Designed miniproteins, single chains, continued (4). Designs and how they scored, part 33

Each design is a single chain, and the fold is of that chain. pLDDT is the mean over its residues in the fold that is shown.

## One batch from the design tools (miniprotein)

Design m13122
Fold by ESMFold2-Fast:
Structure m13122 (fold): chain A 66 residues (1-66)
Amino acid sequence: SMEELRKELKELEREVLRQMLTEGVSPEEAQARFVERVRELLRKYGLEEEAALSDEELIRAVQRLT
């Protein structure tokens, strides 16, 4: 469901932030990891068109959903 997707996106944002703070991941690497995992998550939910968006458009789409 879209609510489950939103929950997983929020958890993913928290996990990436945690990795930056605790594992020394750079902001650039954190963004790349986030985008990649978001694409995988969108494909899992059957959102193939959204999974094909540019990195910038994908981030904006996530902001609308969360």
Scores: mean pLDDT 80

Design m13123
Fold by ESMFold2-Fast:
Structure m13123 (fold): chain A 90 residues (1-90)
Amino acid sequence: KIKEIYEKIIDILREARKKVTNPEAQKALDEAIEKLRELFEKGAPPSTIGIAVFELLTKAIKYATPEDQKVIKEALKKVGELFKEAEALA
């Protein structure tokens, strides 16, 4: 069940990556997906994974265009809800 939540988070981040145009924002989103996979495979708790992903999404927002920032902020909101679900199941 927790794995299914993380797959949904990855799908949200991949969808955001397709919509953003700034190369640095795209790289930060790719790094967020990779870091989530890495930490999940190593058995990190949802809180640790969430902090790492949110730091990378914040980096993406910093370098994004105003249009891209809207996309990333919506993704961050949805991802935050899913991390709360993962935390409750852990």
Scores: mean pLDDT 85

Design m13124
Fold by ESMFold2-Fast:
Structure m13124 (fold): chain A 72 residues (1-72)
Amino acid sequence: NPLDELLAEIFRIAQSVPGVGPEEARQVAPIALGLALGFISEDQALKLIQQVPGVGEERARRIVAAVKAWLA
């Protein structure tokens, strides 16, 4: 399933950010998937991701940057 593969890759990308563990990555991955598929804007993704417990603003910016770099 292409969506399951995409979600798994985004989960791995989120965990590549220092301080983002499996619990945070599980909550971040569907939001980052929405960004990757163009369903939400970068600003919306940043606001939603930074509200995930344990992530915060700086890690949210790093996650968004990593997803954008992967899509380029």
Scores: mean pLDDT 85

Design m13125
Fold by ESMFold2-Fast:
Structure m13125 (fold): chain A 93 residues (1-93)
Amino acid sequence: MPWALKLALEIIRILKESKTREEALRRVRELIDRTVTDPEQRRLLLEGAEKALEYREKGDEEKMIKAVVDGVSKAFGLSEEERKKLLEEVLKS
């Protein structure tokens, strides 16, 4: 899952670097639009990013990371085992 790891890490980077919620969502939407063509996958990735931003605003980095991984996993239909592996790889990065 090198593509899923790369996408999750890029979303997390955008969320950490963005100064405002509006900037973060704009940058994530731009990334998704360049990377993913399926409307349902785009929607699920954006929902994951929005949930992650809520956790970032509360200072919960672990839940922010998990929300991004969950969004990517749902968007691409990853199994529970693939989701766990993706979370482990993201946390090591």
Scores: mean pLDDT 85

Design m13126
Fold by ESMFold2-Fast:
Structure m13126 (fold): chain A 71 residues (1-71)
Amino acid sequence: MDELLSKGQDLLRQSTIYGSQGNYDKAKSLANEAVKLFEEANPDVSFKAEFIIDPKTGKITDVELITTSVA
């Protein structure tokens, strides 16, 4: 479980790096893989990756993992 979460976090970090370089296809692919790992670690919870984009540059500055469950 913890290993899947650690790998998911690493993929989100890599997604942010590629997104900041303007490689959106790679960033989206890595974020989607991270979401799958988080969902495998937490099968009762649904997740989505949300990209934070700098409106001036159009580049991804951050990737956030959002839960779809009501608080």
Scores: mean pLDDT 77

Design m13127
Fold by ESMFold2-Fast:
Structure m13127 (fold): chain A 78 residues (1-78)
Amino acid sequence: SKKLEEGKKYKKLGQKYFEQGDYKKAAEYYKKSGELLKDVDPKLAAESYYNAAQAYKQDGDEEEAKKLLEEARKTLLK
């Protein structure tokens, strides 16, 4: 439950920074959210990884975006 609560908090922070146009911070918080949620809520973790990938793409980091899309897919397959 603690990891679920913290993961949801970081997801909300990611959304906040994304809406403010701070794509680098948004990506970092979404990525942390995914990592915390991976073993507790894989679907929510995958959503956070997809959002992190979109944020990295907006920030111009196509390599990191592709890695996070792969991580999201791997998370859903387990």
Scores: mean pLDDT 87

Design m13128
Fold by ESMFold2-Fast:
Structure m13128 (fold): chain A 89 residues (1-89)
Amino acid sequence: SSARRRKEEEEKRRQKKIVEEVKDKLPEYIAGRKKIQADIPEVRARYEALKAEYQRNGSTRDQYLQAAAELARMSAFQLLMQLAEEAEK
C-alpha cells in the first residue's frame, strides 16, 4: 500500500541521516578504537581476576560488575566501529 511505502521511505531517510552522522565522526571513532583496542587486554585481565575472586570467595562483587560493564562498553564501541566501516563501503 502507499501508506506502507511512505513509512519505508521515512525509515530509510532516518537510517541515511544516522549513517551520514556516523561518517562525519568516523575519524574520531577510528582514533578511539585504536586506544580502546590497546586497553582491552588490561581491562579483560582485571575482569577475569575479579570474576575468579568473586566466584571463589563471594567478594569483589561491585568491582567485578564495574569491570564487566567497562568491558561490555568497549565491546559495544568495537561493534559500532565495524558498523561505521561497513556504512562507509
Scores: mean pLDDT 71

Design m13129
Fold by ESMFold2-Fast:
Structure m13129 (fold): chain A 76 residues (1-76)
Amino acid sequence: MTLEELRELVRGKSLDEILELLPLTPAQREALRMLAAMGYSDEELREAAIFLSRMDLGNAPAQDLVDYWLEYQREK
């Protein structure tokens, strides 16, 4: 799936909808739930879902995935 297809798929979606639509690993799903618990908005969670779904380290534990996205956010 291309980056543009991923953006279109998650546009306007809540976290629960994203978790149903994207082919995410259990660790990626847990990472997104952790980010939601930290207070990130649905818009920020959409960007996180796109980022995580394209990672080479998709089998990494949820905490590492959260840390990778936070590092990416700091580099923006």
Scores: mean pLDDT 76

Design m13130
Fold by ESMFold2-Fast:
Structure m13130 (fold): chain A 94 residues (1-94)
Amino acid sequence: SLEEEILKLLEEIRKLFEKGASDELKKQVEERVEKAKEAIKNKDFETFEKELAGIYTLAGEAKDQGQLSDETFEKIKELIKKMSKLSKEMEEKL
């Protein structure tokens, strides 16, 4: 399902922060990922997009601080873009 695919992509994002990110950053990302999971399960697409934007901001700040490589940041951007597209497909089917 689209929901299952989005949930897997959120878990992939969480794992990308496991290498080189601070414990505080990992916690902030985990909190955003959990809120995004709950939002998608509840079909709260507005909250889901807000949490994706939050993850994107955290990833950009981490890249600027040297906690994420440019390659990892680009992977996170592509995953966010894919999840945004899938969430819109879910919304259109409701």
Scores: mean pLDDT 86

Design m13131
Fold by ESMFold2-Fast:
Structure m13131 (fold): chain A 84 residues (1-84)
Amino acid sequence: SEREELLKEAIRKQLASLSEEERKETVSVLTELYEAIEAGDWARAEALLREYAAKLGLEAVLSPQARANFEALLRAFKEVLEEE
């Protein structure tokens, strides 16, 4: 859970610098990401994650080694965006 907390903290810091419009874009991208994963289209999910993570400055956190890393990152993004 340490890695998950570090990911969430990094995401919070990046999101704090975003405008309302940029946050709406983030939600839209996450929706597309969920749909890709639900469809089993990991190639699309990976591409979307890499593209958006670069915009958030999280590219160094992305590992090409395992798909489980994408699920962990996606969960962290979702949880941060849904925080009060």
Scores: mean pLDDT 66

Design m13132
Fold by ESMFold2-Fast:
Structure m13132 (fold): chain A 70 residues (1-70)
Amino acid sequence: SAATAILAINLAAIDAIVAGADTAAVLAAVSAALAAIKTAQGLSPKNIALNIAAAVNSILTLAAVKKAAA
């Protein structure tokens, strides 16, 4: 499902950032992948942008928490 794909993308991004990958490059890849999925779902460009912004904020927060816990 699209929800399963989005969850996998977000979790992979968190793990990559925690492992020391370039945060900007990871977030660019996530933004592109989520834009493709949300475009396929028929979301408007404004709603796609809001969904990506929410996902980016979640990824950054969870990556920071995971780094602090490790």
Scores: mean pLDDT 85

Design m13133
Fold by ESMFold2-Fast:
Structure m13133 (fold): chain A 93 residues (1-93)
Amino acid sequence: SLLVEITKKMLEDLEKEARELGNPRLIELVQKAKDLFEKAVSLNNKEAIELIRQALEDLGTAILLEKSGAPQELVDERIARAEKFLEEAEKIL
């Protein structure tokens, strides 16, 4: 599945970037996304995979904002959006 391949690559890239940035909250959320992704793939739950992909887009944006020295409020907003998508994915798994 193209969705699975794209989401897996996003996870691998963001796991590396979060570790390089050294933000514990971002590291934890990428790990949570990875755990939920593995479960979603095992269950063939495409809706959950899409929610996880959306969470990863928000986490990627949070990483870029933090790297650029953006206000913490903007970083926190993107993290909160990602957390909501991951919560929605977990509820349907």
Scores: mean pLDDT 90

Design m13134
Fold by ESMFold2-Fast:
Structure m13134 (fold): chain A 62 residues (1-62)
Amino acid sequence: APQAAADAAGALGEETRRRVMEIEKRLVKENKIKPFSELKSLDEIAEYNRLVAEELARERAA
């Protein structure tokens, strides 16, 4: 049954979203990015995604 794969994908999605929200809070507190809800342009969204991905990679390396 593909249930284990669906459960793993769901768990990864929820955990990833939670980690992204924590990283967003840290970066906003450090005045590095705006909250996602305040982003209006593709350039701002690209910068947000880049900085969040960089922090996720750093957390995995530490």
Scores: mean pLDDT 71

Design m13135
Fold by ESMFold2-Fast:
Structure m13135 (fold): chain A 73 residues (1-73)
Amino acid sequence: SEKKLREIARRLAERTGVSEEAAYKAVLMALTSGVDNLTPAGLARTLKISQPAASRLLRELREMEEEIEKAGE
C-alpha cells in the first residue's frame, strides 16, 4: 500500500533528518533491490543526500525491513 509506505517514509524522515521524498525513494529502493543490497554511497548518490545522512537512513531501513516488506504487499 502506497499510503503505508508513505507513513513509513515520514517516520524515517523524522528519525534521520532527510526529506520525506528522499525517505520514500529509499523505501522503494529497499523493496525493489533488497535492503542488504543497498550501500550508504549508493543511497547518497541516488537520493542526492550526504553520506552520513544515507548511513542513518540505511540503519533505520534495516530496523524496519519486515514492516516495509509487509507494507509493500
Scores: mean pLDDT 86

Design m13136
Fold by ESMFold2-Fast:
Structure m13136 (fold): chain A 93 residues (1-93)
Amino acid sequence: KIEEARRLLEEARRLAEQVEDEELRRIILRLIRKAEELLERVEKGEASVLDVEILKGLAGIVLGLAKLLGDEIAARAAELIIEALDLLEEYLK
């Protein structure tokens, strides 16, 4: 499950780099970096379910913004981040 979460974040990063809106791209790439940092903390046993829930909340806001702007690539990147975070949450249970 950790390996699958990492793969999803790698795919999200590839999509995020294709986002034309510079500010939205920057936000999504920052979110991916935070998710990657969280994944490393999960592997070390240093993260809580709450840490994952907070980041999922932020990813949900970004997904909403991408949908409002009609940016399909940005929306897909945000969805992959949420999916990766769901796997990390399941791993911690």
Scores: mean pLDDT 87

Design m13137
Fold by ESMFold2-Fast:
Structure m13137 (fold): chain A 77 residues (1-77)
Amino acid sequence: MEEVEALRRIRERLRERGMSQDVVDGIDEVIRAVENGDIEKAVELEDKLISSLTPEEQELLREAIAEVAREIAAAEA
């Protein structure tokens, strides 16, 4: 459940930063796979998504992940 919340926060942050709809949709597919307990599918979808990103999109994703991870760590400290 915490993983799904983290992914949803990453998705919203990327949307706010103007990430392409295809990338946002890709994250939604990963979220659905995690919610269904299909971790193998989630990993496959994540690898496919990352492989399709431009260098600029990879940087935005990295920043969004780092920001969400820091917020979660701060909330649980």
Scores: mean pLDDT 78

Design m13138
Fold by ESMFold2-Fast:
Structure m13138 (fold): chain A 65 residues (1-65)
Amino acid sequence: MEEAIKKAREEAHRQADELVARSGRRGEYTREDVKVLDPKTVLASVAVRLEGGGYAAAIAEVEVP
């Protein structure tokens, strides 16, 4: 479970960072949430506020083997 949470967080941050980079703007992390949906499924979500307005948001789902 701990490893799955770590992977979900890393993937959500990776996706958010890519969205920020593609926007050509600076981003500031505003929210991170990790939810264990069931004993085998972890969801991590990250929201980044973009310079000039708007948000980039990424969600990663990781299933425990």
Scores: mean pLDDT 80

Design m13139
Fold by ESMFold2-Fast:
Structure m13139 (fold): chain A 100 residues (1-100)
Amino acid sequence: MKPTVQEVLDAVSRVIRLAKEKGLPKELLTALRRFAGMVALLIDKTNGVLPDELRERILKATREIEKAIEAGDYDKALQIVNELIEELQKLGVPLPVGVP
């Protein structure tokens, strides 16, 4: 399966919306906003050309975060988000400052 950049953006947006609707802890919401901002920066910097492996990794992780949130396992959701943020930082993606 070859995910599109739009599918990545839609998946990330869906998780942020789900987190807000469920009233998740501020720490998890902050981590999710940082992750979303980093994905947006990566897409912008690459002119929408993400490697297939990276697109699949982001989609898989986003789906696992969504499942953890739906199960009420916020600690697991936070762990997955932080691991993905660390992976993106290793690829040279900066942390967004003050996501609105």
Scores: mean pLDDT 76

Design m13140
Fold by ESMFold2-Fast:
Structure m13140 (fold): chain A 67 residues (1-67)
Amino acid sequence: SEEEARKIYEEERKFKEEVAKEQGVPPELAKVPLNKETAEVAREVGRELREIGDKLEEGIAKGTLEM
């Protein structure tokens, strides 16, 4: 029902805020999915991107990568 949809929206809102803060961008610039299926895919992709980002930052800090 609408109450369940609101709870999902609340979870997506928290996820959007967390993604924006993790990416270091304003919430308006954070690309966040609007539905659960896309959200789950985005979470998995985002987690992989975050891992890649962390490795890239470590590589740049060590001087092994040029970005």
Scores: mean pLDDT 63

Design m13141
Fold by ESMFold2-Fast:
Structure m13141 (fold): chain A 97 residues (1-97)
Amino acid sequence: MKLLKAAEAAGLLYAAATRMGNEEAKKRALELADKIIAESEDPSKAAAAFVAGVLRAIGILLDSEDEEEAIRRIVEEAKELAREAGNEELVELAEEL
């Protein structure tokens, strides 16, 4: 369960960083996602959780008239999932955005 929450958080942060044009944060999100997927007993399920995070972020962006507010919501949701997962690296990445 924790690895799937971490994968989803990484997907949310990847989408947020991409929308912000933050190439460094985008690379970090992908590196953390790759590590989480590699550590999973079901890599396909972890990869699906990452994709779900990306799609959720896109949904938040499409539903919002204010891009900055949408990005803030995505980052806050990712931070919450990362904390629940106990993944300190993802929490730190979310706090940098």
Scores: mean pLDDT 88

Design m13142
Fold by ESMFold2-Fast:
Structure m13142 (fold): chain A 62 residues (1-62)
Amino acid sequence: SAMEEELERLERELIELAGQISPVVAKVAEKEIREARKTLSTEELIEKVKRGIAHVRELLAE
């Protein structure tokens, strides 16, 4: 579905950005997404990943 494609795109973006901080942070992000997928809807997971991307971008800016 379009939502699943959007989620996959956002997951890749978050993991790539987290990897710029460290490989450990990227692995933690992958684990958190995997665990959240068990309890959150696709829409809730998209919003969570978007917030994660915004946070990582702020960390990388300074």
Scores: mean pLDDT 85

Design m13143
Fold by ESMFold2-Fast:
Structure m13143 (fold): chain A 94 residues (1-94)
Amino acid sequence: SAAERATAEAIVALLAEMRARLEAGQASDEEVLATLDRIRELAAHLPADARATVLEYVDTARAAVRAGDRARAISTLRLLGAWLGSRFGVPFRG
């Protein structure tokens, strides 16, 4: 639906912004975790299959942030963005 696509676009934008800030060393762990919580909330508006996938990636990224594994967190956010872009026909923001 148009609403689901709009939700996916919002998540992809948040993922791209947070990834760019992490790559630049400009994001705290608390800011990343807060953004992941927003993504989790937005995912409630997606179809059940897509919601499950988003939550799995969010949990992986959350674990990476808490472990201090910034590279894994960045890679996880990039993969989720690419997956959502493919699934919903949303431009991937690299």
Scores: mean pLDDT 87

Design m13144
Fold by ESMFold2-Fast:
Structure m13144 (fold): chain A 82 residues (1-82)
Amino acid sequence: SNEERLKKIIEEVTGVEVKEINPDDTLESLAKKYKLNGLQVEQLMESLGITDKKLKLYENVDKLKPRPFGSALVEAVDRVLG
């Protein structure tokens, strides 16, 4: 689901476990709810490929170009070896 995809990305990028994401949640609202700092928000914006922290994440997740921190190295290894 879109919610589970977003939860995994946030946890991999910030190390923060997100229990619930509402359809109206944005990076700005999640930062307030889960106490993310400015650097973590910037890292999430880069990982999700977004420039607007007020974009609703749940309904727009299929338009995002996610590059989760942990998976980026695995994808690079797979590209070289496979």
Scores: mean pLDDT 68

Design m13145
Fold by ESMFold2-Fast:
Structure m13145 (fold): chain A 100 residues (1-100)
Amino acid sequence: EEEERERKKREYLDRLVELLEEAGLEEEAEKARELGYTPEAIKLIQLVINAAIVKQMEKLGIKTDGEVDPEVLEMASKISDEQAEKLYEGFLKIVEELEK
């Protein structure tokens, strides 16, 4: 059912917004909530999660292949190592729980 797909998408977005809040990114979480279930909210959440991944890779000594988007690098500079770790671990857990 298409309704089942939309329900899972909304649950996924809600969990990601909660993850942003738990990681201390309250401003980004509030902005995502204001944007609702829109492409703009998805883009913001993706930006934050990508920034967390990049920061975790750097912490582990893994160099990113090629040029990283400047917006992702700017966001990564604004989050702490602890915030990036919480976002990365929480993201993996959400993906595992919702398993597509």
Scores: mean pLDDT 77

Design m13146
Fold by ESMFold2-Fast:
Parts: C-alpha cells; structure tokens; sequence
Structure m13146 (fold): chain A 67 residues (1-67)
C-alpha cells in the first residue's frame, strides 16, 4: 500500500540521511542526538520497507555509540 510513493520518497535515502545525521552528532560528541537520529533511521527502515542491507548499515553505524 506504500510501495510506489515511498520509493519516490526514497525511504532508504531518508534512513541513510538519518544515519549520517547520527554520525555527525557523534562527531560533535552529542551522544543523545546521535542515538535519536539512529533510532529514527531504524524506524523509517522498518516501517517503510527499506532493504535489509540499509537496515544493517544503520545498525552498524549505531554500534559506534556502544561497543
């Protein structure tokens, strides 16, 4: 029910953009902002049918916050 519109909206790109925002927050030593950004990326990837590869990239990026 969301496939074509979400493809145009690029849920993978949106999720990856939040991942990059998390990386930027982490570089600024804003751990709270980084965690929130990574969490939004995961939510987008899960709810809007982003690929498993994209979800794994977000999860791997989030591991930078915690070993």
Amino acid sequence: EQAEKLKVSDPEGAALAYKEAGNIYLALNNLDGAEKAYMEAVIIAQQYQASVKTLNEIINAGKKLRP
Scores: mean pLDDT 70

Design m13147
Fold by ESMFold2-Fast:
Parts: structure tokens; sequence; C-alpha cells
Structure m13147 (fold): chain A 71 residues (1-71)
């Protein structure tokens, strides 16, 4: 359940990215093979590189949600 919620959150953020960057993130999600931690890290890297504070906030929220689920 938490994994599906986190994936939906990341997919929503991807829709706000430029098409080229969105494709990079989708490729990274396929390479992660269900590793949500790796997906979140890649989203953080992309958000910082393009300077998109909204996408960075989504990545931070997803990381916090994952941390709470593991506690």
Amino acid sequence: MVKESLITMIETAIKTLPPEVAEEMRRAMKEAKGDVEAMIKKLEEIAERIGNASVLAVAEAARATLARAKA
C-alpha cells in the first residue's frame, strides 16, 4: 500500500516536469525495478538539477513517508 502511494506521488510529480526530464525519470523508475528509495533519490537529483522547488518538495515528502513506514 505505501509503495503504491509513493509511486503515485512520484508519477504526479513527473507530469509537472518538462517532457525530456519526465522521460529521464520514467527510465530511472524502470531501472529501479520497484526500489522506491532509488526512485525518490533520482527525483531529488532531477529536482535539484532543474531548480524545481515543487518537485523537490514532493521528493522530500515521499522520503519522509517512506521513513515513517519503516519505523
Scores: mean pLDDT 78

Design m13148
Fold by ESMFold2-Fast:
Structure m13148 (fold): chain A 90 residues (1-90)
Amino acid sequence: SRLEEIKELVERRAKLLIDSLPLLAQARQGDKAAQEQVAAIVKEVQEISKKIEELFKKLTPEEQKEFFEYVKKLQAEVEKYLPRAKELAK
């Protein structure tokens, strides 16, 4: 279903952001290969976000509500890792 597809895309985006944390540390230290990998991840995240927006417009009002609840739960999970990312960027 479109709702399942959009949920999978949101999970993939979240995983890419979390998995990028070690690369962000390396990129900050001047590792050019890590900087290139981070740039590639950012591009993929942007492409996934665009696909999510396109699919969201095709959802029913009920599916949109379920999606918002899902995103809210996932955002809380991602925020759990953001303080670590902020420390690595310092």
Scores: mean pLDDT 78

Design m13149
Fold by ESMFold2-Fast:
Structure m13149 (fold): chain A 82 residues (1-82)
Amino acid sequence: MSKEELRRQAAVYETAANIAYVAGEISLELGRFDEAARDYKVAAELYRQAATLYEQAGDHEASQRFRKKAEEMEKLAKEVEK
């Protein structure tokens, strides 16, 4: 896999993660805490996959940014499970 292909795949995972995050926010607004927690966990996993692919592509800045987003999503999931 070329670095360009890795970046394209990373962008797909980033987009999917953003969609999952927005779904989690909507679920939270509607009081659907179990759905919100699930969506945030999905977003966290997708951001981690994006981070790994960006790191493999040599984009260390993007990799660090998305690892941080994944951690933020895991914290949100834990918060709504309380």
Scores: mean pLDDT 88

Design m13150
Fold by ESMFold2-Fast:
Structure m13150 (fold): chain A 107 residues (1-107)
Amino acid sequence: SSMEERLRLYMKTALSYAISRALKLPLSEDHIEAMKKVLRYEGYSEEEIEKLLEHKGESEEIIHRLALAEAELLIMEFLGAKDPESRARLEAEIAESRKKLEELIKE
């Protein structure tokens, strides 16, 4: 399903980033492609995506936080979890991450 494909992509993006940071390794080409796909799902244009990726480390951290929060929200929906406080927290984190990405696009 579309939900399962999106969850898999977002989880892969979040976990790949976390592993790379923990091991102090550079991000792989596969991870860069996953970040681009996440940004497309989020509604960013190809021009906006190119501009975000030029900011490197700053955008990578924000994209990681966005992907993780969106993945957690999708897991809650998939499992039918009834946690309005966690949902509100995740929605706020998604909104803040999107705001930061918009500021980078304007730069």
Scores: mean pLDDT 83

Design m13151
Fold by ESMFold2-Fast:
Structure m13151 (fold): chain A 77 residues (1-77)
Amino acid sequence: MTEEEKKENEKKILELLDPETQRAFEAYLLASEKLKEAAENGDSEYAREVMEILDRGLAALAAGDWETFERLLEELR
């Protein structure tokens, strides 16, 4: 599967999910992409930052704090 086909399939899956699950899945995909970039560059500091933002975002989702989740998701972009 090509990188482009993978991203297109991920987008199609997101469209089938409910809005809350869709946002959570989008955060995982974004974090995964940033972690891949960090690994390819050997940037362990950036990898730690991405993981910390993801952990805080998921904790906010679990608490029902969608504003904090969306703010942290923007930090990953």
Scores: mean pLDDT 73

Design m13152
Fold by ESMFold2-Fast:
Structure m13152 (fold): chain A 126 residues (1-126)
Amino acid sequence: MDKTLLQALEDLKEGVKNNDIGKILNALKTIYNSGNELYKIAAAAILLSYGISPAQLSGYLKLIDEKLPEELEPYFIKAAELLEGRTPSKRELTLLNPFSKEQVELINSLSPQELIDLLEELEKKQ
């Protein structure tokens, strides 16, 4: 199961890097249907690191008649809280990126496994 979710995170990262909307959506369906909260947070972190907000993602889903099972905004909030140590503003989630330049560079440099390990460690400290 973890191998499938790690592959989905890798597919998500490649999809956002290459602007492949179909690959992004297929990866997100796999992750958000998994019931694994940590991987949902990791997916939100990857999306934010490439400048994709919850509002932009909702726009893409509407344009191609695709549906994700639940509201995604809480996972974007949790990703920002764990990685930046603060609650993002509505403006940061809609128009800006809640991540610092250094955090964006860090997330983009990590493998999916390294990102999951980082998020798990950060959760243990809360």
Scores: mean pLDDT 76

Design m13153
Fold by ESMFold2-Fast:
Structure m13153 (fold): chain A 78 residues (1-78)
Amino acid sequence: DLIKELLEELGEPVTEENIKKVEEEKEELLSMSDEELKKKAEEKVKELQKMPSSEEREEEILKEGAINAVALRYIQKE
């Protein structure tokens, strides 16, 4: 399964929870309009801008970004 392989390559644990999170993000993204997708991306940018420079915070953001990236790779842009 490509989702499992991508999680492994990114160094994220291949757990049923992480796989389910990717599937849930995929379903949510497919139900969103382009405008809603842009808003979600802007919210992530705002979080990065206001966060203090911290290795632990960067790790959390990168992990969430990796899960979102895997979900997007399974979704065709409409």
Scores: mean pLDDT 63

Design m13154
Fold by ESMFold2-Fast:
Structure m13154 (fold): chain A 75 residues (1-75)
Amino acid sequence: SPLLDRYAGLSEEQLRAVLREMVRQLEEVEDPTPVFREYRARLQRLLDEDASKEEMLAALRELSERLEAEQRAVE
């Protein structure tokens, strides 16, 4: 994924800033689907636990794959 490759190029602190912005944007979603609630909760947990860059990237990959699968399921 070009997005994941871009995130891999960021520092740990820059990646944390990206996760904070993602959580903020997801909090603005009205009536979020279960997958969006799980995504927000997972990102918030990574921030709360002061996760490493490697842990954040692994979680983003997993969540990206989950979101792509959910999008395909509604086609």
Scores: mean pLDDT 76

Design m13155
Fold by ESMFold2-Fast:
Structure m13155 (fold): chain A 87 residues (1-87)
Amino acid sequence: MSVAEKAEELERRLREAVAARASAEELQGIFDEAMEVLREAIKEKDEETKERAERMILTALAQLARLDPALAARMASEASKVGRELR
């Protein structure tokens, strides 16, 4: 599966999770997978998929902030760190 195909499937899962008011655990799982897609897209120089992954990360963090603000803050810090390390 290409990184773009992974992004499309994650976008679908995130949309469904948000609509279903999914648990913090499910949203964290989607966030972790979106972070992996972001790392792959940066390495492959795929700007479109990188932007899609960044939007998914922000959406997941926004939903997590409503359920667990402390967890969302920790995850946002990790996302910022990865973005700096990978360019």
Scores: mean pLDDT 80

Design m13156
Fold by ESMFold2-Fast:
Structure m13156 (fold): chain A 88 residues (1-88)
Amino acid sequence: MEKGKELAKKGLEYLKQGKYDEASKLFEETSRIYEEISKKTGDPIYKLRSEMYSKFSEAVKSKSTQVMIEAVGDSMRMLADLVSEEID
């Protein structure tokens, strides 16, 4: 879980820098990690997370839909802020 979250955060950093190809690869790796966890645990929550990150990777890879890229960035920032506030 922590590794997947760290990769997603790194992907968001690359997305902010306009490194769409690198961001897409990191989101794809994050999706892969959650897919592995889903197979290991059988928990459908991890399957849903894997699908979400797979969609993020595809959205970033397309490069043609800036609105979708902006929406993805905003939701990821919100998740990062939520986790920071909970741990703080």
Scores: mean pLDDT 68

